# Designed miniproteins, single chains, continued (2), part 79

Each design is a single chain, and the fold is of that chain. pLDDT is the mean over its residues in the fold that is shown.

## One batch from the design tools (miniprotein)

Design m6616
Fold by ESMFold2-Fast:
Structure m6616 (fold): chain A 89 residues (1-89)
Amino acid sequence: SAAERAARRLQILREYLATHDVNERDGEGRTLLHLAARAGNLEEVRLLIEAGADVNARDDEGRTPLDLAREAGHEEVVRLLLEAGADEA
């Protein structure tokens, strides 16, 4: 089911974060929080924030997770990021 796949993804993410920096950047300067915010994965965004993700991290184009969530129209992710201390400017 979709719920079982989502639960498994969250468990894999938790196990990954036990041995990797939550703020590790990819080849485009993106963190896992950038990718989860762009995809609208609300529960992954929540888990990453709880794990200490920098909500104001900028990719190589100067975009934050909030910028990516807004561009993609993920209003619930936008709200969660703002509640977690994301800067609007």
Scores: mean pLDDT 85

Design m6617
Fold by ESMFold2-Fast:
Structure m6617 (fold): chain A 72 residues (1-72)
Amino acid sequence: SELLAQSVSGLSAEALRAALLAAGVPEEVAVPLAEHFATTPATLGDVRNALLGAGVPEEVAERAVRAVASLL
């Protein structure tokens, strides 16, 4: 999907963290990932892969990607 190729690097860490937390991502995962993706060039696909790699369930990761996409 072209959606997964969209850049998230223009979003603030605060906005990313809020979207991840609202989707049900644990704070211990949401905070460091939001800080990383706010300062490092990345796509929605990178966010999804990082969530899955951190052990976030697929349903929660997909909800989080949709929440972040709504900010783009």
Scores: mean pLDDT 83

Design m6618
Fold by ESMFold2-Fast:
Structure m6618 (fold): chain A 85 residues (1-85)
Amino acid sequence: TEIKDAFREFDKDGNGTLSVGELLHGLSEFDKDGNGYLSAAELRHVMRDKMGLSDEFTDEMIREADIDGDGQVNFEEFVQMMTAT
């Protein structure tokens, strides 16, 4: 399942668009190193705190975003994946 599918399940109205800019801003606040990467745990925390996503959806998104399996996610790349640009 793609990150988009997880967001679709969350957004039952189908007209709700997640603010990409707001999400990117929220994620950048957790990037203490300023290198554009977040740990999976930090990303999970932002998704829950900022968006109120369930455990299941959050875990699904992190699995999709952590392509390398190194426990670090480039948050710009993550946001781009969600917008499917």
Scores: mean pLDDT 60

Design m6619
Fold by ESMFold2-Fast:
Structure m6619 (fold): chain A 77 residues (1-77)
Amino acid sequence: SPLEELFKKYDKDGDGVLDKAEFKEAAEELAKKLGLNLTDEQIEEAFKLVDKDGDGVIDFEEFGLVVDVMTSEKIAG
């Protein structure tokens, strides 16, 4: 899927998770593909909402929520 390809592209360490910096890069590319103009602050809020475990990294299951989170009224309006 496009999300799996995007996740693997930014999983630079190959450890199956994205750190906050890798997530921001992936989210910025995804936002452009979805036609969303998100600020860095909106992307940081999306990170917090996707990071359900609060461990500071995003696994692929959590990353699968990013489209719903980024298109939600709380982030995109």
Scores: mean pLDDT 77

Design m6620
Fold by ESMFold2-Fast:
Parts: sequence; C-alpha cells; structure tokens
Structure m6620 (fold): chain A 113 residues (1-113)
Amino acid sequence: MLTEAELEGIKKWESLPEEERKKLLELIKKELKLSDEIAEKLENVNTRDSFGNTPLHLAARLGNVKLVEKLIEAGADVNARDLGGLTPLDLAIMFGHDEVAEVLAKAGAVLTF
C-alpha cells in the first residue's frame, strides 16, 4: 500500500512537465550509473529496485548532494524505507555524507534508530 507521503510524491511527480520528468530520469541514469535495462524500469522518482531502494536511497548512499536536492524537489519520499528498513537519511549517515544528511533532515527526514 502507498503511504500518504508516497501518494503526495507521485502527485508532485505527475505535476511536473513531461520534459522535466524526462530530464530528471536521464540525470538519475547518468549520476547513479544505471544500466539501460535498469533505467528502462525507472517510471518515476519513487520507483524501487529489487532491494526496495528508491533513487533517493542510492543518491544519499553515494553522497550526491545535487541529485538528492533535485529528487526531493521532484516529490521523492524522504522517509521511504528499503527492504532493510533503512531511509535515505540512515544511508547518508552510515556512509559519512554529512551534507546529504543535513539536506534530508531539513526536508523532514527522520532517523529510524
């Protein structure tokens, strides 16, 4: 079931012009170095991989501040949990990305532990 936050994120994503959605999906593919096969399955900013990771989880884990900011602006759920129950903020802290952690916290992200 989608949470209210996930639903609000989808509404925000769908409110973006088609060209802006296309540009953001291309940016996600490039910055996260996704294969063409994986990128073709990326339907929106909250799409999950087989481990439950959203693009925001992967951007936070890599420390990509600019991508994190763009994903949040596009309706990414900052409190989305992967299959391990970890949020993007948890990953930013675990991997030592303090600037990403601060951006996520200002956007309303909470620690789960």
Scores: mean pLDDT 77

Design m6621
Fold by ESMFold2-Fast:
Structure m6621 (fold): chain A 105 residues (1-105)
Amino acid sequence: SMLDQQLLMAARMGDVERIRELIAEGADVNAKDPETGFTPLHIAAYLGYVEVVKLLLEAGADPTAKATGGPYKGLTPLDIAKLRKYGASEEEIKEVIEILEKALA
């Protein structure tokens, strides 16, 4: 849906408030990018957006979802977080990993 596309975009922007609004409006928290199969949670994990990761998981995001295309095909959000080398601090990377590992336990 258009809401799902807006949610994926808000995740790319790290826009916590817009993500809350879109989820409240009925956006699918597990929406998939048609090219990569990236969910909002994959995007947040890739970019190290700690608050977005927490919000998405609280809203029912699936931490076991696998990308379906592109260079990260078959990877979960946790796998994606562990591959990151730039863009977020070491602290942000560690927080995202800890949150996702806890969600999988």
Scores: mean pLDDT 86

Design m6622
Fold by ESMFold2-Fast:
Structure m6622 (fold): chain A 75 residues (1-75)
Amino acid sequence: SEAEIREAFRLFDKDGNGYISSEELAVVMTSPESKILQDLGFKNSPGVLQDMIREADIDGDGRINYEEFVTMMSR
């Protein structure tokens, strides 16, 4: 749910500035060991997750904000 997505975002947002690097997010989200991804229902789907991450980084600035992250995780 959204609360779980919010907690995942907070764990990736090391700087606390409201943004996550797309590269860091890709590494964590494609990890089969990620408990957070398992709780959100993502299991061993690296190709789909990589496409979703690419779509979230629309501006190509290397940063994903919270709303983009929620949109990505909800699909």
Scores: mean pLDDT 63

Design m6623
Fold by ESMFold2-Fast:
Structure m6623 (fold): chain A 109 residues (1-109)
Amino acid sequence: WPKSATGLAVGIAMGDLDMVEAAIKNGADVNAKDANGNTPLHAAVANAPTVGLDTALEIMEALIKAGADVNAKDKEGNTALSLARRLFSGEKLERVTSFLLSHGADPNL
């Protein structure tokens, strides 16, 4: 992987928005898929329970502004929205779904 792609993955895992933004500025592909078909946006949703929802939403916003495909599917057919429905409930689910839907997520995927 290029240095910028490593910085993007590490920044998402640590909840480090500055590292995510630096990786994007250095040419990281925000639509790159890992071996399981996960995009950086999938990783940001999956890591939200670890880094906190507010931090995860800031990282998701940075990825989407950089051109992340909100409706990208992993190898299991999961979108960021469908993954959020599995990981969150109540108010946290409402916050994530409202955010993703406002950025063009398809609720039927």
Scores: mean pLDDT 83

Design m6624
Fold by ESMFold2-Fast:
Structure m6624 (fold): chain A 60 residues (1-60)
Amino acid sequence: GNPVYRATMDVVARTPDDLTLREGDIVEVLERVDPRWWLARSLATGAVGRVPASALERVA
């Protein structure tokens, strides 16, 4: 399956295509579109969007 990460900080969406996260939220990384921005899905809400890779820590 896709790798699982935890948000290490709050992330506020800047565009409708960005994902909003709170510290501790668990996400599934779907695609690493570039080294700084990844496409992820929130496991809590099912929402999909772009997140800064630097805000994520791998948990699995």
Scores: mean pLDDT 85

Design m6625
Fold by ESMFold2-Fast:
Structure m6625 (fold): chain A 66 residues (1-66)
Amino acid sequence: NAARLAMAASLLAVGYALEEGKDIKIPVPKSVEDVKKMRETVEKNLSPEAAERIKPLLDELEKALS
């Protein structure tokens, strides 16, 4: 379910942003373009460990929306 993957990815990214003290807005992605933007935001602003843990959900969501 793409909606569940999108919510899970957003919640995980928000959790890591809060843990790492980052003031970033992470909306729930609704399209492949939103997933790409979220991936860029995560890779730019969060630790490599956080990005690695979020990546599988973004990969699955991108495939589900394609």
Scores: mean pLDDT 81

Design m6626
Fold by ESMFold2-Fast:
Structure m6626 (fold): chain A 155 residues (1-155)
Amino acid sequence: NPDLLVVDELGYAPYLHSLARYARSEEDVELIRKQLELGADVNAKLHEVFGGRTPLIEAAGNSVGPYAPEVVKVLLENGADVNAVASASPLRRTPLHEAAAIPNPELALEVSKVLLENGADVSARDSLGRTPLDWAREVGNEELAALLERAQAEA
């Protein structure tokens, strides 16, 4: 159904971006797969007013549900740019920056591991000069900080 390739019910984001950001169920993950099958652009950027964010950046920052790691995997399997930059955002964050800032430490760790396994740049700097490691430290995620420190030393 072509109606699935529309903006969300608030009219602010393409449906794929909203599904990626707010996915809370297996049905939401299945809707993401259907959007991609219908030809939704996996690397579509939101308008500059909304920060130029991609579906992967939205999924990586999803602190709402336990399905964020699965959504990130589905998007990456469909050709999402693991190092996409929210180029119109004041912070200019990558997916790994967004994952590192998730308040739930277990969810942040799981999402970050999927991104790292797919070639996420651990050395990427946002517009404040901060790395994903700096954000993990800011939110107090000690396990993720240790993982990112090790990944930086190996890079």
Scores: mean pLDDT 81

Design m6627
Fold by ESMFold2-Fast:
Structure m6627 (fold): chain A 55 residues (1-55)
Amino acid sequence: SLADAMAALSETEKKIYQLHSAGYSQKEVAEKLGISVATVSRHLRRVEARVAAAL
């Protein structure tokens, strides 16, 4: 389920997914979380793939 997929995410991955779902760009997510855009991009791809597989 989506809930199970979300529960399996790290705290950073959950925050990235929530901010992206709220309409923030990868750059804005990186600025809000204090991490690199490359890190956001890498985690976001993994999060989206895992969430999509759970739907």
Scores: mean pLDDT 78

Design m6628
Fold by ESMFold2-Fast:
Order: sequence, then C-alpha cells, then structure tokens
Structure m6628 (fold): chain A 60 residues (1-60)
Amino acid sequence: SAELGAQLLEAARAGDLERVRELLAQGADPTYRDEHGLTPLELAAMGGYEEIAALLREAL
C-alpha cells in the first residue's frame, strides 16, 4: 500500500530500525519512491544507517 510505503520512507530517513522492521513485516513496499525518486534503501544509505540498509537489501 502507498501508505505503508510512505511510512517506510520516513522510518528510513529517521534511522528508525525498529519501525523499518515493523513496516516490512506488515508488507510495506521497499521499492516505493519519494518525491525525489529515492527508495528507502537510498535514504538509509545516505543517512549512514547500515543495519537498515542491510534489512532493505534483504527485502528486495
């Protein structure tokens, strides 16, 4: 769903590892893109959130 995808983008931006895990478990789309065309993985990588980036790679 678009709502879960948007929440996943925000959790990745914030570096909220627990929220990312919860959203992925709920079926959030890890390929969902923000207004700049960035995925949750790209946002996590830019923030230096290595554990979140690893989770998102596994979800792809």
Scores: mean pLDDT 86

Design m6629
Fold by ESMFold2-Fast:
Structure m6629 (fold): chain A 81 residues (1-81)
Amino acid sequence: SMLDEIIEELKKLEFPNKEEAIEHLEKAKEAYEKGDYDEAIEHLEKAIELLKKDLGEYHPLVIETEIALGVILIEKGVSKI
């Protein structure tokens, strides 16, 4: 899955909030798989904040995580209205 690929790539890097960022991504993945889009969005937003702080806003993995958030926001808008 998209989140699995992001998590595995992040595990290859060293940065200050690595463990916390990965934990939020794993919780976002679990929430998404359960259809809990609001919880998934909250955890993705927390992960993005940490990743932007440590890696910079233009890092490919930050951009990919923001794309993942966008996809879930669209799915929530289509499926939960």
Scores: mean pLDDT 85

Design m6630
Fold by ESMFold2-Fast:
Structure m6630 (fold): chain A 125 residues (1-125)
Amino acid sequence: MLEEGTTGLHLAAAAGNLDVVKLLLDRAKERGDYDLPLLQDSNGNTALHLAAENGHLEVVKYLLDEVKETPEIKESLVNAQDKNGNTPLHLAAKNGHKEVVDYLVNVYGADTDAKDKDGKTAADL
């Protein structure tokens, strides 16, 4: 497996550095690696999880736009679970990032039946 850039994409997404996210995804495509957005770190987080957790709406939009034409990959990315069972929607909701929550639900159909450990839905934030 080519692990080059995997940690870089996670770090760039967590930091909200859209230019670096774009650069790393373009480099991955040049190598024929279209799975980079689906790669999970040691905690089971994709780049989308980390962008959503930190409220980086533009990075969330870009990552999902990269997979929008492939429904199976789109659903896998939007509903991916970390080692604690959290989806990107859970992490955005838990951290109060309402714009990210609204985007994941209204544009990409993220599972709205998901409740956090406190019984709150995204709408309760």
Scores: mean pLDDT 76

Design m6631
Fold by ESMFold2-Fast:
Structure m6631 (fold): chain A 121 residues (1-121)
Amino acid sequence: LHKAAFEGDVERVEALLAAGADVNAQDALGRTPLHYATLEVAEVLLRHGADVNAQDIDGRTPLHIAAAAGDLEMVEVLLRHGADVNAQDVNGRTPLHLAEAAGHKEIVEVLLKAGADPNAK
């Protein structure tokens, strides 16, 4: 399932989930398929009960990854599905901190509107 999510293969993702694949399976880095997903695959995984707030070994959620990468559309999808805007990684960094560090102004604005605490350390 992880490989299909990374490759953006929506049809394979749906077929694997229909065959009973664990939507929340964790790899050696603690990452779920949602951590690797393209936008179209993320929508499928979330419809099938993917944990939007799953944390990898670094404490990073899918929202941390999307915010750091500048993927505004993915940030909006994850927030619609209940992503914790104030989730902290192992260094106490939130998605807002990663977006600010990377200079992704539009993502900073979206996260603040979603309830991100600008004073959280």
Scores: mean pLDDT 82

Design m6632
Fold by ESMFold2-Fast:
Order: C-alpha cells, then sequence, then structure tokens
Structure m6632 (fold): chain A 56 residues (1-56)
C-alpha cells in the first residue's frame, strides 16, 4: 500500500541519516514521528520507530 511504501522509505531515510552521522538519532526519530503522525496511526508511528532502532 502507499502507506507501507511511505513508512519503508521514511524508515530507510532515518536509518541512513543516523548511520552516516547526518542527524543525531534523537532528532531523526523526532522528525520521523512528527512527519508520520500527520498521515499514520499511533501504532504505525511506533512500528516505524521500532524498525529504525532494530536496523541500528
Amino acid sequence: SHMEELMERMVKSAVEAIKSGSLPKELALALLRHELSKVASEEQVEEAIRRVEEAL
């Protein structure tokens, strides 16, 4: 679905930004939460955050 594709892209972008040192982890997670919360459920936002943390 469009939402799943959006979540996967945003998770990947956050992970890449954190691993490259482009963004501090806390800021990357805060930005991900803020942007996804506009279009996703709270459960989906928390799932995206978990995926980022699992990929680190």
Scores: mean pLDDT 85

Design m6633
Fold by ESMFold2-Fast:
Structure m6633 (fold): chain A 78 residues (1-78)
Amino acid sequence: SEELKKKLEISELEKELMEAIKAGDRKKAEEILDKIIELLGLDEETQELARQAVEAALAGKEEEYRLYMGKFLNLYKK
């Protein structure tokens, strides 16, 4: 199904995003995140939180990353 195909594609993109973050490759991380956002159809507020989380992760700010991810998941899953 199209839904299953999208879930698999997002899972692959999430792995690529984590690799880009670990490599410190901001350009790749932002590009992959934009694809994930498009596939998930996230609103502006949820997109901004996801971008802040990735920015914090790239900067090595684990506490800020956890804060933004918590806010993102609260809006996205609830």
Scores: mean pLDDT 81

Design m6634
Fold by ESMFold2-Fast:
Structure m6634 (fold): chain A 73 residues (1-73)
Amino acid sequence: SIDDKVLDAQFDVVDVDGDGYISREEFVRWLQEHFGFSREEAEALFDRADVDGDGRISRAEFRALYRELASKV
């Protein structure tokens, strides 16, 4: 399992403006560059991660999503 500290460090890399939230475009770009997702797949995943619908991803939402992607169902 990935430690929350490691996930927070990864979040900081994706959060290029340093506001403590990941925008839709920052998230989509990150998934495309690091995981080979298509834009459509990355956008669908953003919508899933943005559970409060505010158009941005918090550190807690990012950790939850990353752990879900790493899980074996």
Scores: mean pLDDT 73

Design m6635
Fold by ESMFold2-Fast:
Structure m6635 (fold): chain A 114 residues (1-114)
Amino acid sequence: MEELYEALKKGDLEKVRELIAAGADPTAPLNKYGLTPLHLAAWEGDVEAVKTLLELAKEDPSLRPVIVATDKAGYTPLEIAVFFGHTEIVLLIDKFLEENPDVLAEVKKKFRTV
């Protein structure tokens, strides 16, 4: 888990792909609060980690659940980015959702539940 997040922070897409091929799951919660790597990147304001995860989700549709995953409080990574004022991350996720309307529909459904 630590190796995957460090590769994400560096924007090392090749290393991220290698770690996922070896069994790392970017949709898995990292802690007791249910924070995934994308939640943590949104919370920390880590633009490079967000860019890397979004690029990976574009290449592999099975990883798109990372965008709509909720933490234990019911928050998506987008909501965390909004709450902490990370405007660049908000814009990156919003653009991804605009380009992937199936994922946008899931995010809208989660927002209504929260």
Scores: mean pLDDT 74

Design m6636
Fold by ESMFold2-Fast:
Structure m6636 (fold): chain A 75 residues (1-75)
Amino acid sequence: MKVLHLKVGKDTTEEQLEKEVEKAYKEGKKLRVSTPYDDKSNILIKLAEKYGIEIEAGDSSGVMYVYLAVKKVIK
């Protein structure tokens, strides 16, 4: 399975995050996200629920970074 890596900054919008999640979903790829911003992580969780994507437990390197691994769920 190919992995798309996404870096998320403070100025990254929900629409930009949704576009990247949708791209990974359409391509059947796992999306790995790195962001220090809890609000962006919460948006990603919400988008994963919307698209029926499983969130894989990510690596936590501490309070500064959140790693989320998202994969497509096929029912």
Scores: mean pLDDT 63

Design m6637
Fold by ESMFold2-Fast:
Structure m6637 (fold): chain A 50 residues (1-50)
Amino acid sequence: SDSDKYLIGLYSGIELISDNGIKTYKDNKELVDEFQKSRELAREYKEKLS
């Protein structure tokens, strides 16, 4: 559906932002942990839509 395509795009955007955050803040453990959690949740939600 169109809504599923939009949500896949949204979660893909969250993955991209999270990956960039991990690289940018690699020395900040708290931020890396939060970006890793956000990336994992986005991946799980995308898998449920596929």
Scores: mean pLDDT 86

Design m6638
Fold by ESMFold2-Fast:
Structure m6638 (fold): chain A 69 residues (1-69)
Amino acid sequence: ADRLGRALIGAARTGTPEQVKSLIDIVKSNGGDINYKDENGKTALDYARERGKEEVVKVLLENGADPNA
C-alpha cells in the first residue's frame, strides 16, 4: 500500500522539515518507498523542489531520496 508514500508527498508539499523527517523514518521502518511516485509521476522530492522548500529538499536527499527518480 502506497499510503506512506502519499503522506510523505503531502508533508513535502506543505509541511516542515521535521515533519518530513518523521515521515521518512516511518516510511523506512514500514518497508515503504521514499521515491514513491504519485499519479502524476512525481516524488516528494519533486514537490519540494517545485515549492522552493530548500530545507525539505535537503532532508529528503540526506535520507536517500534519488534526485533522478
Scores: mean pLDDT 82

Design m6639
Fold by ESMFold2-Fast:
Structure m6639 (fold): chain A 103 residues (1-103)
Amino acid sequence: SELNERLIRAAYEGRLEEVKRLLEEGADINAPITEEDDGLTYGGRALMLAAKEGHLEIVKLLLENGADVNTKDSAGRTALDYAKLMGHEEIVELLLEKGADEN
């Protein structure tokens, strides 16, 4: 849906206030990205893209609102995998505190 696509883009772009508003409007926090936006495909979920791009406050907001910390993308990667790959140490620690699986 357009609402879910807007949430994913806002999370990717670091737009904290827009993420908050879209969640209040009923956007599905765990909605996957579809093939029509390959540039945003990276994990198919808002949490993964926020973690990949280093948006700590958005990662925190998404986790507090029920984002699945251990969801995998089509490549088998989680938000934790992306945070580690990109060197976002504070996000790695936050994800581990929130129950991210290291397996």
Scores: mean pLDDT 82

Design m6640
Fold by ESMFold2-Fast:
Structure m6640 (fold): chain A 66 residues (1-66)
Amino acid sequence: DDYERAFKFFDKDGDGVITYEELKAVYEDMGYTGDIEGMFKEADKDGDGVIDFDEFKAFLAARQAA
């Protein structure tokens, strides 16, 4: 449920995708000053400019391995 909660927090319009602007706004609001663009590119594996729930879960699972 951590993934669903996090995804809904980023997905402001509830359409099942996260845009770069939504991801950037959330991380900047949290005070994160790292490479948000790099994070988005890593999560958005097909380069369509949005992150779906499956891509988001894969991205977070990869980060948990660190």
Scores: mean pLDDT 72

Design m6641
Fold by ESMFold2-Fast:
Structure m6641 (fold): chain A 153 residues (1-153)
Amino acid sequence: MLSEEEIKIIEEIAKKAEEISGIKVNIDYLKAALMEAKEILKQLPNTREGVIKATLLAILKLHGVDITPLLDASLEELLDKWLSLMKKTNPELEKLKEEAVTLLVAIAAGLKINGFTEGVDEILEKSLKKLKEAKTFEEIEEILREFIDELLS
């Protein structure tokens, strides 16, 4: 179960993301994803990379993906699986943007919940602004890859 402090972090980041992107984030879905990520993180290193992997795995699991064979997968492989799934289920650009905003918020909240706060708010704000202006699937993919790379730098 999430603590009151963890819930506050989720709600504050979701509100900021809605103000920047104009896209409303589902708070109940974020809570479910981050509860699942917390359990998955017990099997991964407690690092920025481990938290991002746990968050991607949690979202894939919520979409019905068997994540057991994916625990040792690279961040690039997990992001590629997420992109393939989201493009298949959300063929409209605006729907993929909604899913991408939710992913950015989930990763940022997951990092802050686990004590990795430095640069997260700045990187999130920059990526949300780029995502709002994105006009192609390829631009959304580039923004997501750059977001993860900057969080790991």
Scores: mean pLDDT 89

Design m6642
Fold by ESMFold2-Fast:
Structure m6642 (fold): chain A 76 residues (1-76)
Amino acid sequence: SSKAQGTEYLRQAVIAYNEGDYEKALEYAQKAYDLLSDSPDAVATALDIQAKSYEKLGDKKKAKEYKEKSDELYKQ
């Protein structure tokens, strides 16, 4: 199912981030975001991974943007 695929992409995003492959973490997190858009917790997690990955890549503007989106969803 698309939800099972999205959950697997979310796991792969975490693995890539932990291995220092921040570009791959962004790719997998975006795929998870697209497939899990109906799950606020999963969307927030994907956005958090994207924010942390952008921070590691030195893109401070995108890191802040994605962090703010993730934090807003966690407050709901």
Scores: mean pLDDT 86

Design m6643
Fold by ESMFold2-Fast:
Structure m6643 (fold): chain A 65 residues (1-65)
Amino acid sequence: MEKAFKLFDKDGDGVITYEELKEFLEKYFGMSDEAVKTVLKKADKDGDGVISFEEFKEFETEKEP
């Protein structure tokens, strides 16, 4: 997953937009628009419309306090 994140973070600012993540999930995982929206809502806990590298990594490692 980290390699894919770097491919989408072409500006190198450490964030990925909703649109970029949506295209990735649809193209590489064959997800429907509804499934993609569900994943995006879960990943964007801050509600600011972008996914940080930390949020992306936490999604992969599945941490729970």
Scores: mean pLDDT 62

Design m6644
Fold by ESMFold2-Fast:
Formats: C-alpha cells, sequence, structure tokens
Structure m6644 (fold): chain A 76 residues (1-76)
C-alpha cells in the first residue's frame, strides 16, 4: 500500500480519533477484510507493532507494521 493509502486506513481504524489504534479497532478492521482473527492473534499483532509498550498502535508503528513481513503476510 502507498503511504497515502496507509494514512487513510489508519484514519478509518481510529474510530475514537485519539491518534492510536486499539485491539478492538484492529479486530474490526481485519474482519472487514474477510479475516476472522482470534483475540490471541490480535494481541500478537499489537505486541509486534507496539514498539513503545503502551498496548496500542500509533501511526508510525502502524506504517512500520504494514511494511513488515507480518503485515504483508496478513494482507496477502
Amino acid sequence: LSLGAQMLLFHLLDKDRDGVITGEELKEFLESLGLNPSDEEVEEIIKKADKDGDGVIDFEEFVEFMNSEEGLKLFH
């Protein structure tokens, strides 16, 4: 995905508009893509994307995750 597409996706995911993505928002997004992730799978994604250890994904972490092998694997 282009950086612009990643920005749009982040904006759509951030329903609370607090500048971070929660596990619940991520799960809803993955379900919208036709995926059915378990709570454990969502937690693992958060842990891998969350560099700061705050339990949520900010925009920088989201972009890095989407460009990682795991992000590419999830979307292919």
Scores: mean pLDDT 71

Design m6645
Fold by ESMFold2-Fast:
Structure m6645 (fold): chain A 94 residues (1-94)
Amino acid sequence: SGDTPLHLAARAGDLAAVEALLAAGADVNAQNTVNGDTPLHLAARNGHVEVVELLLRAGADVNAQNKYGKTPLDLAEENGLEAVARILREAGAK
């Protein structure tokens, strides 16, 4: 596991919880131990557009790779999530 509260909030799309955790000093780029996913990976995989935008504004690494070499953009594209993929590309995803 190794999921932080920020990982759980991002996976759930809980925008208010993400805002509160970031304000409390949560590490925006923390990687979980199961897949090496950041909160941005989980928000992107689940199509949570507003959470993706908030994490990027908070300094999330748009090109972070999990243990399978996948970026948040890769996960959004695999799931056909065009709105999230567009936001990630505009933020500098490769």
Scores: mean pLDDT 90

Design m6646
Fold by ESMFold2-Fast:
Structure m6646 (fold): chain A 60 residues (1-60)
Amino acid sequence: GLARALYDQEKRNEKELGLKKGDLVEILGESKESSTALLAKNLKTGEVGYVLKSLLEFLS
């Protein structure tokens, strides 16, 4: 499914997804490490990493 970033997210570690507000992401799956996080791909940068569900507007 697709989502949009509601807020900027700076990477705190190599596993996190860097986001700018308005970036489109493809949801790849649930995080195994946290029920509040998803594995996603930033379609603007091509990066893959974890993002908090609360930072995303789900489009599909």
Scores: mean pLDDT 80

Design m6647
Fold by ESMFold2-Fast:
Structure m6647 (fold): chain A 69 residues (1-69)
Amino acid sequence: AELADTSPLERRILALLRERGPLTAAEIAEALGVSPSTVSRHLRRLEAEGAVERRRPAGSRRTLYALAA
């Protein structure tokens, strides 16, 4: 799998997105007990690997992250 070398935190992020659907970096950080900065770095890597996609709903200033289709 493309995610075979995923860190434990990245695996937790993917599991959370599977369970709760699209979330902001801040919501993921709060759920996992880590800083938003830490989560944002891992989300950026997961997005680059094609595991996560960014969504910005119309009328929203928040960026949501979801499992890639």
Scores: mean pLDDT 76

Design m6648
Fold by ESMFold2-Fast:
Structure m6648 (fold): chain A 64 residues (1-64)
Amino acid sequence: SFGETLKKLREEKGLSQRELAERAGLSQSTISNIERGKHSPTPKEVKDIAEALGVSVEELTQPA
């Protein structure tokens, strides 16, 4: 559910996985793995992604 919510929010902002990764200070592979449910994001990664998207942590962690 986190990965699906992340993908939806990223696509709504018109960002590629690479662009979001660059804004969040992460690798594109990390973003891809989170969206696929292959990587459970750390609290710091969740915060950095939320800031990069301009959303709250709560919005990003809500079920889709």
Scores: mean pLDDT 82

Design m6649
Fold by ESMFold2-Fast:
Structure m6649 (fold): chain A 62 residues (1-62)
Amino acid sequence: MPELTKLEIEILDLLEEEGPLSAREIARKLGISQSTVRRHLRRLEELGLVERLAGGRYALAK
């Protein structure tokens, strides 16, 4: 999928503003389920936009 969804853009913006966050923290801040967040994080990882860090946190890729 060449286009990012609105939710994926919101996840990227949140990670830029608040730094590395877990899927649970992202889900709480955006008011959505952890399973939904994890699905979109997986896609963002596939696109090279997000990386998974130690302790289950996610950050913007370099």
Scores: mean pLDDT 82

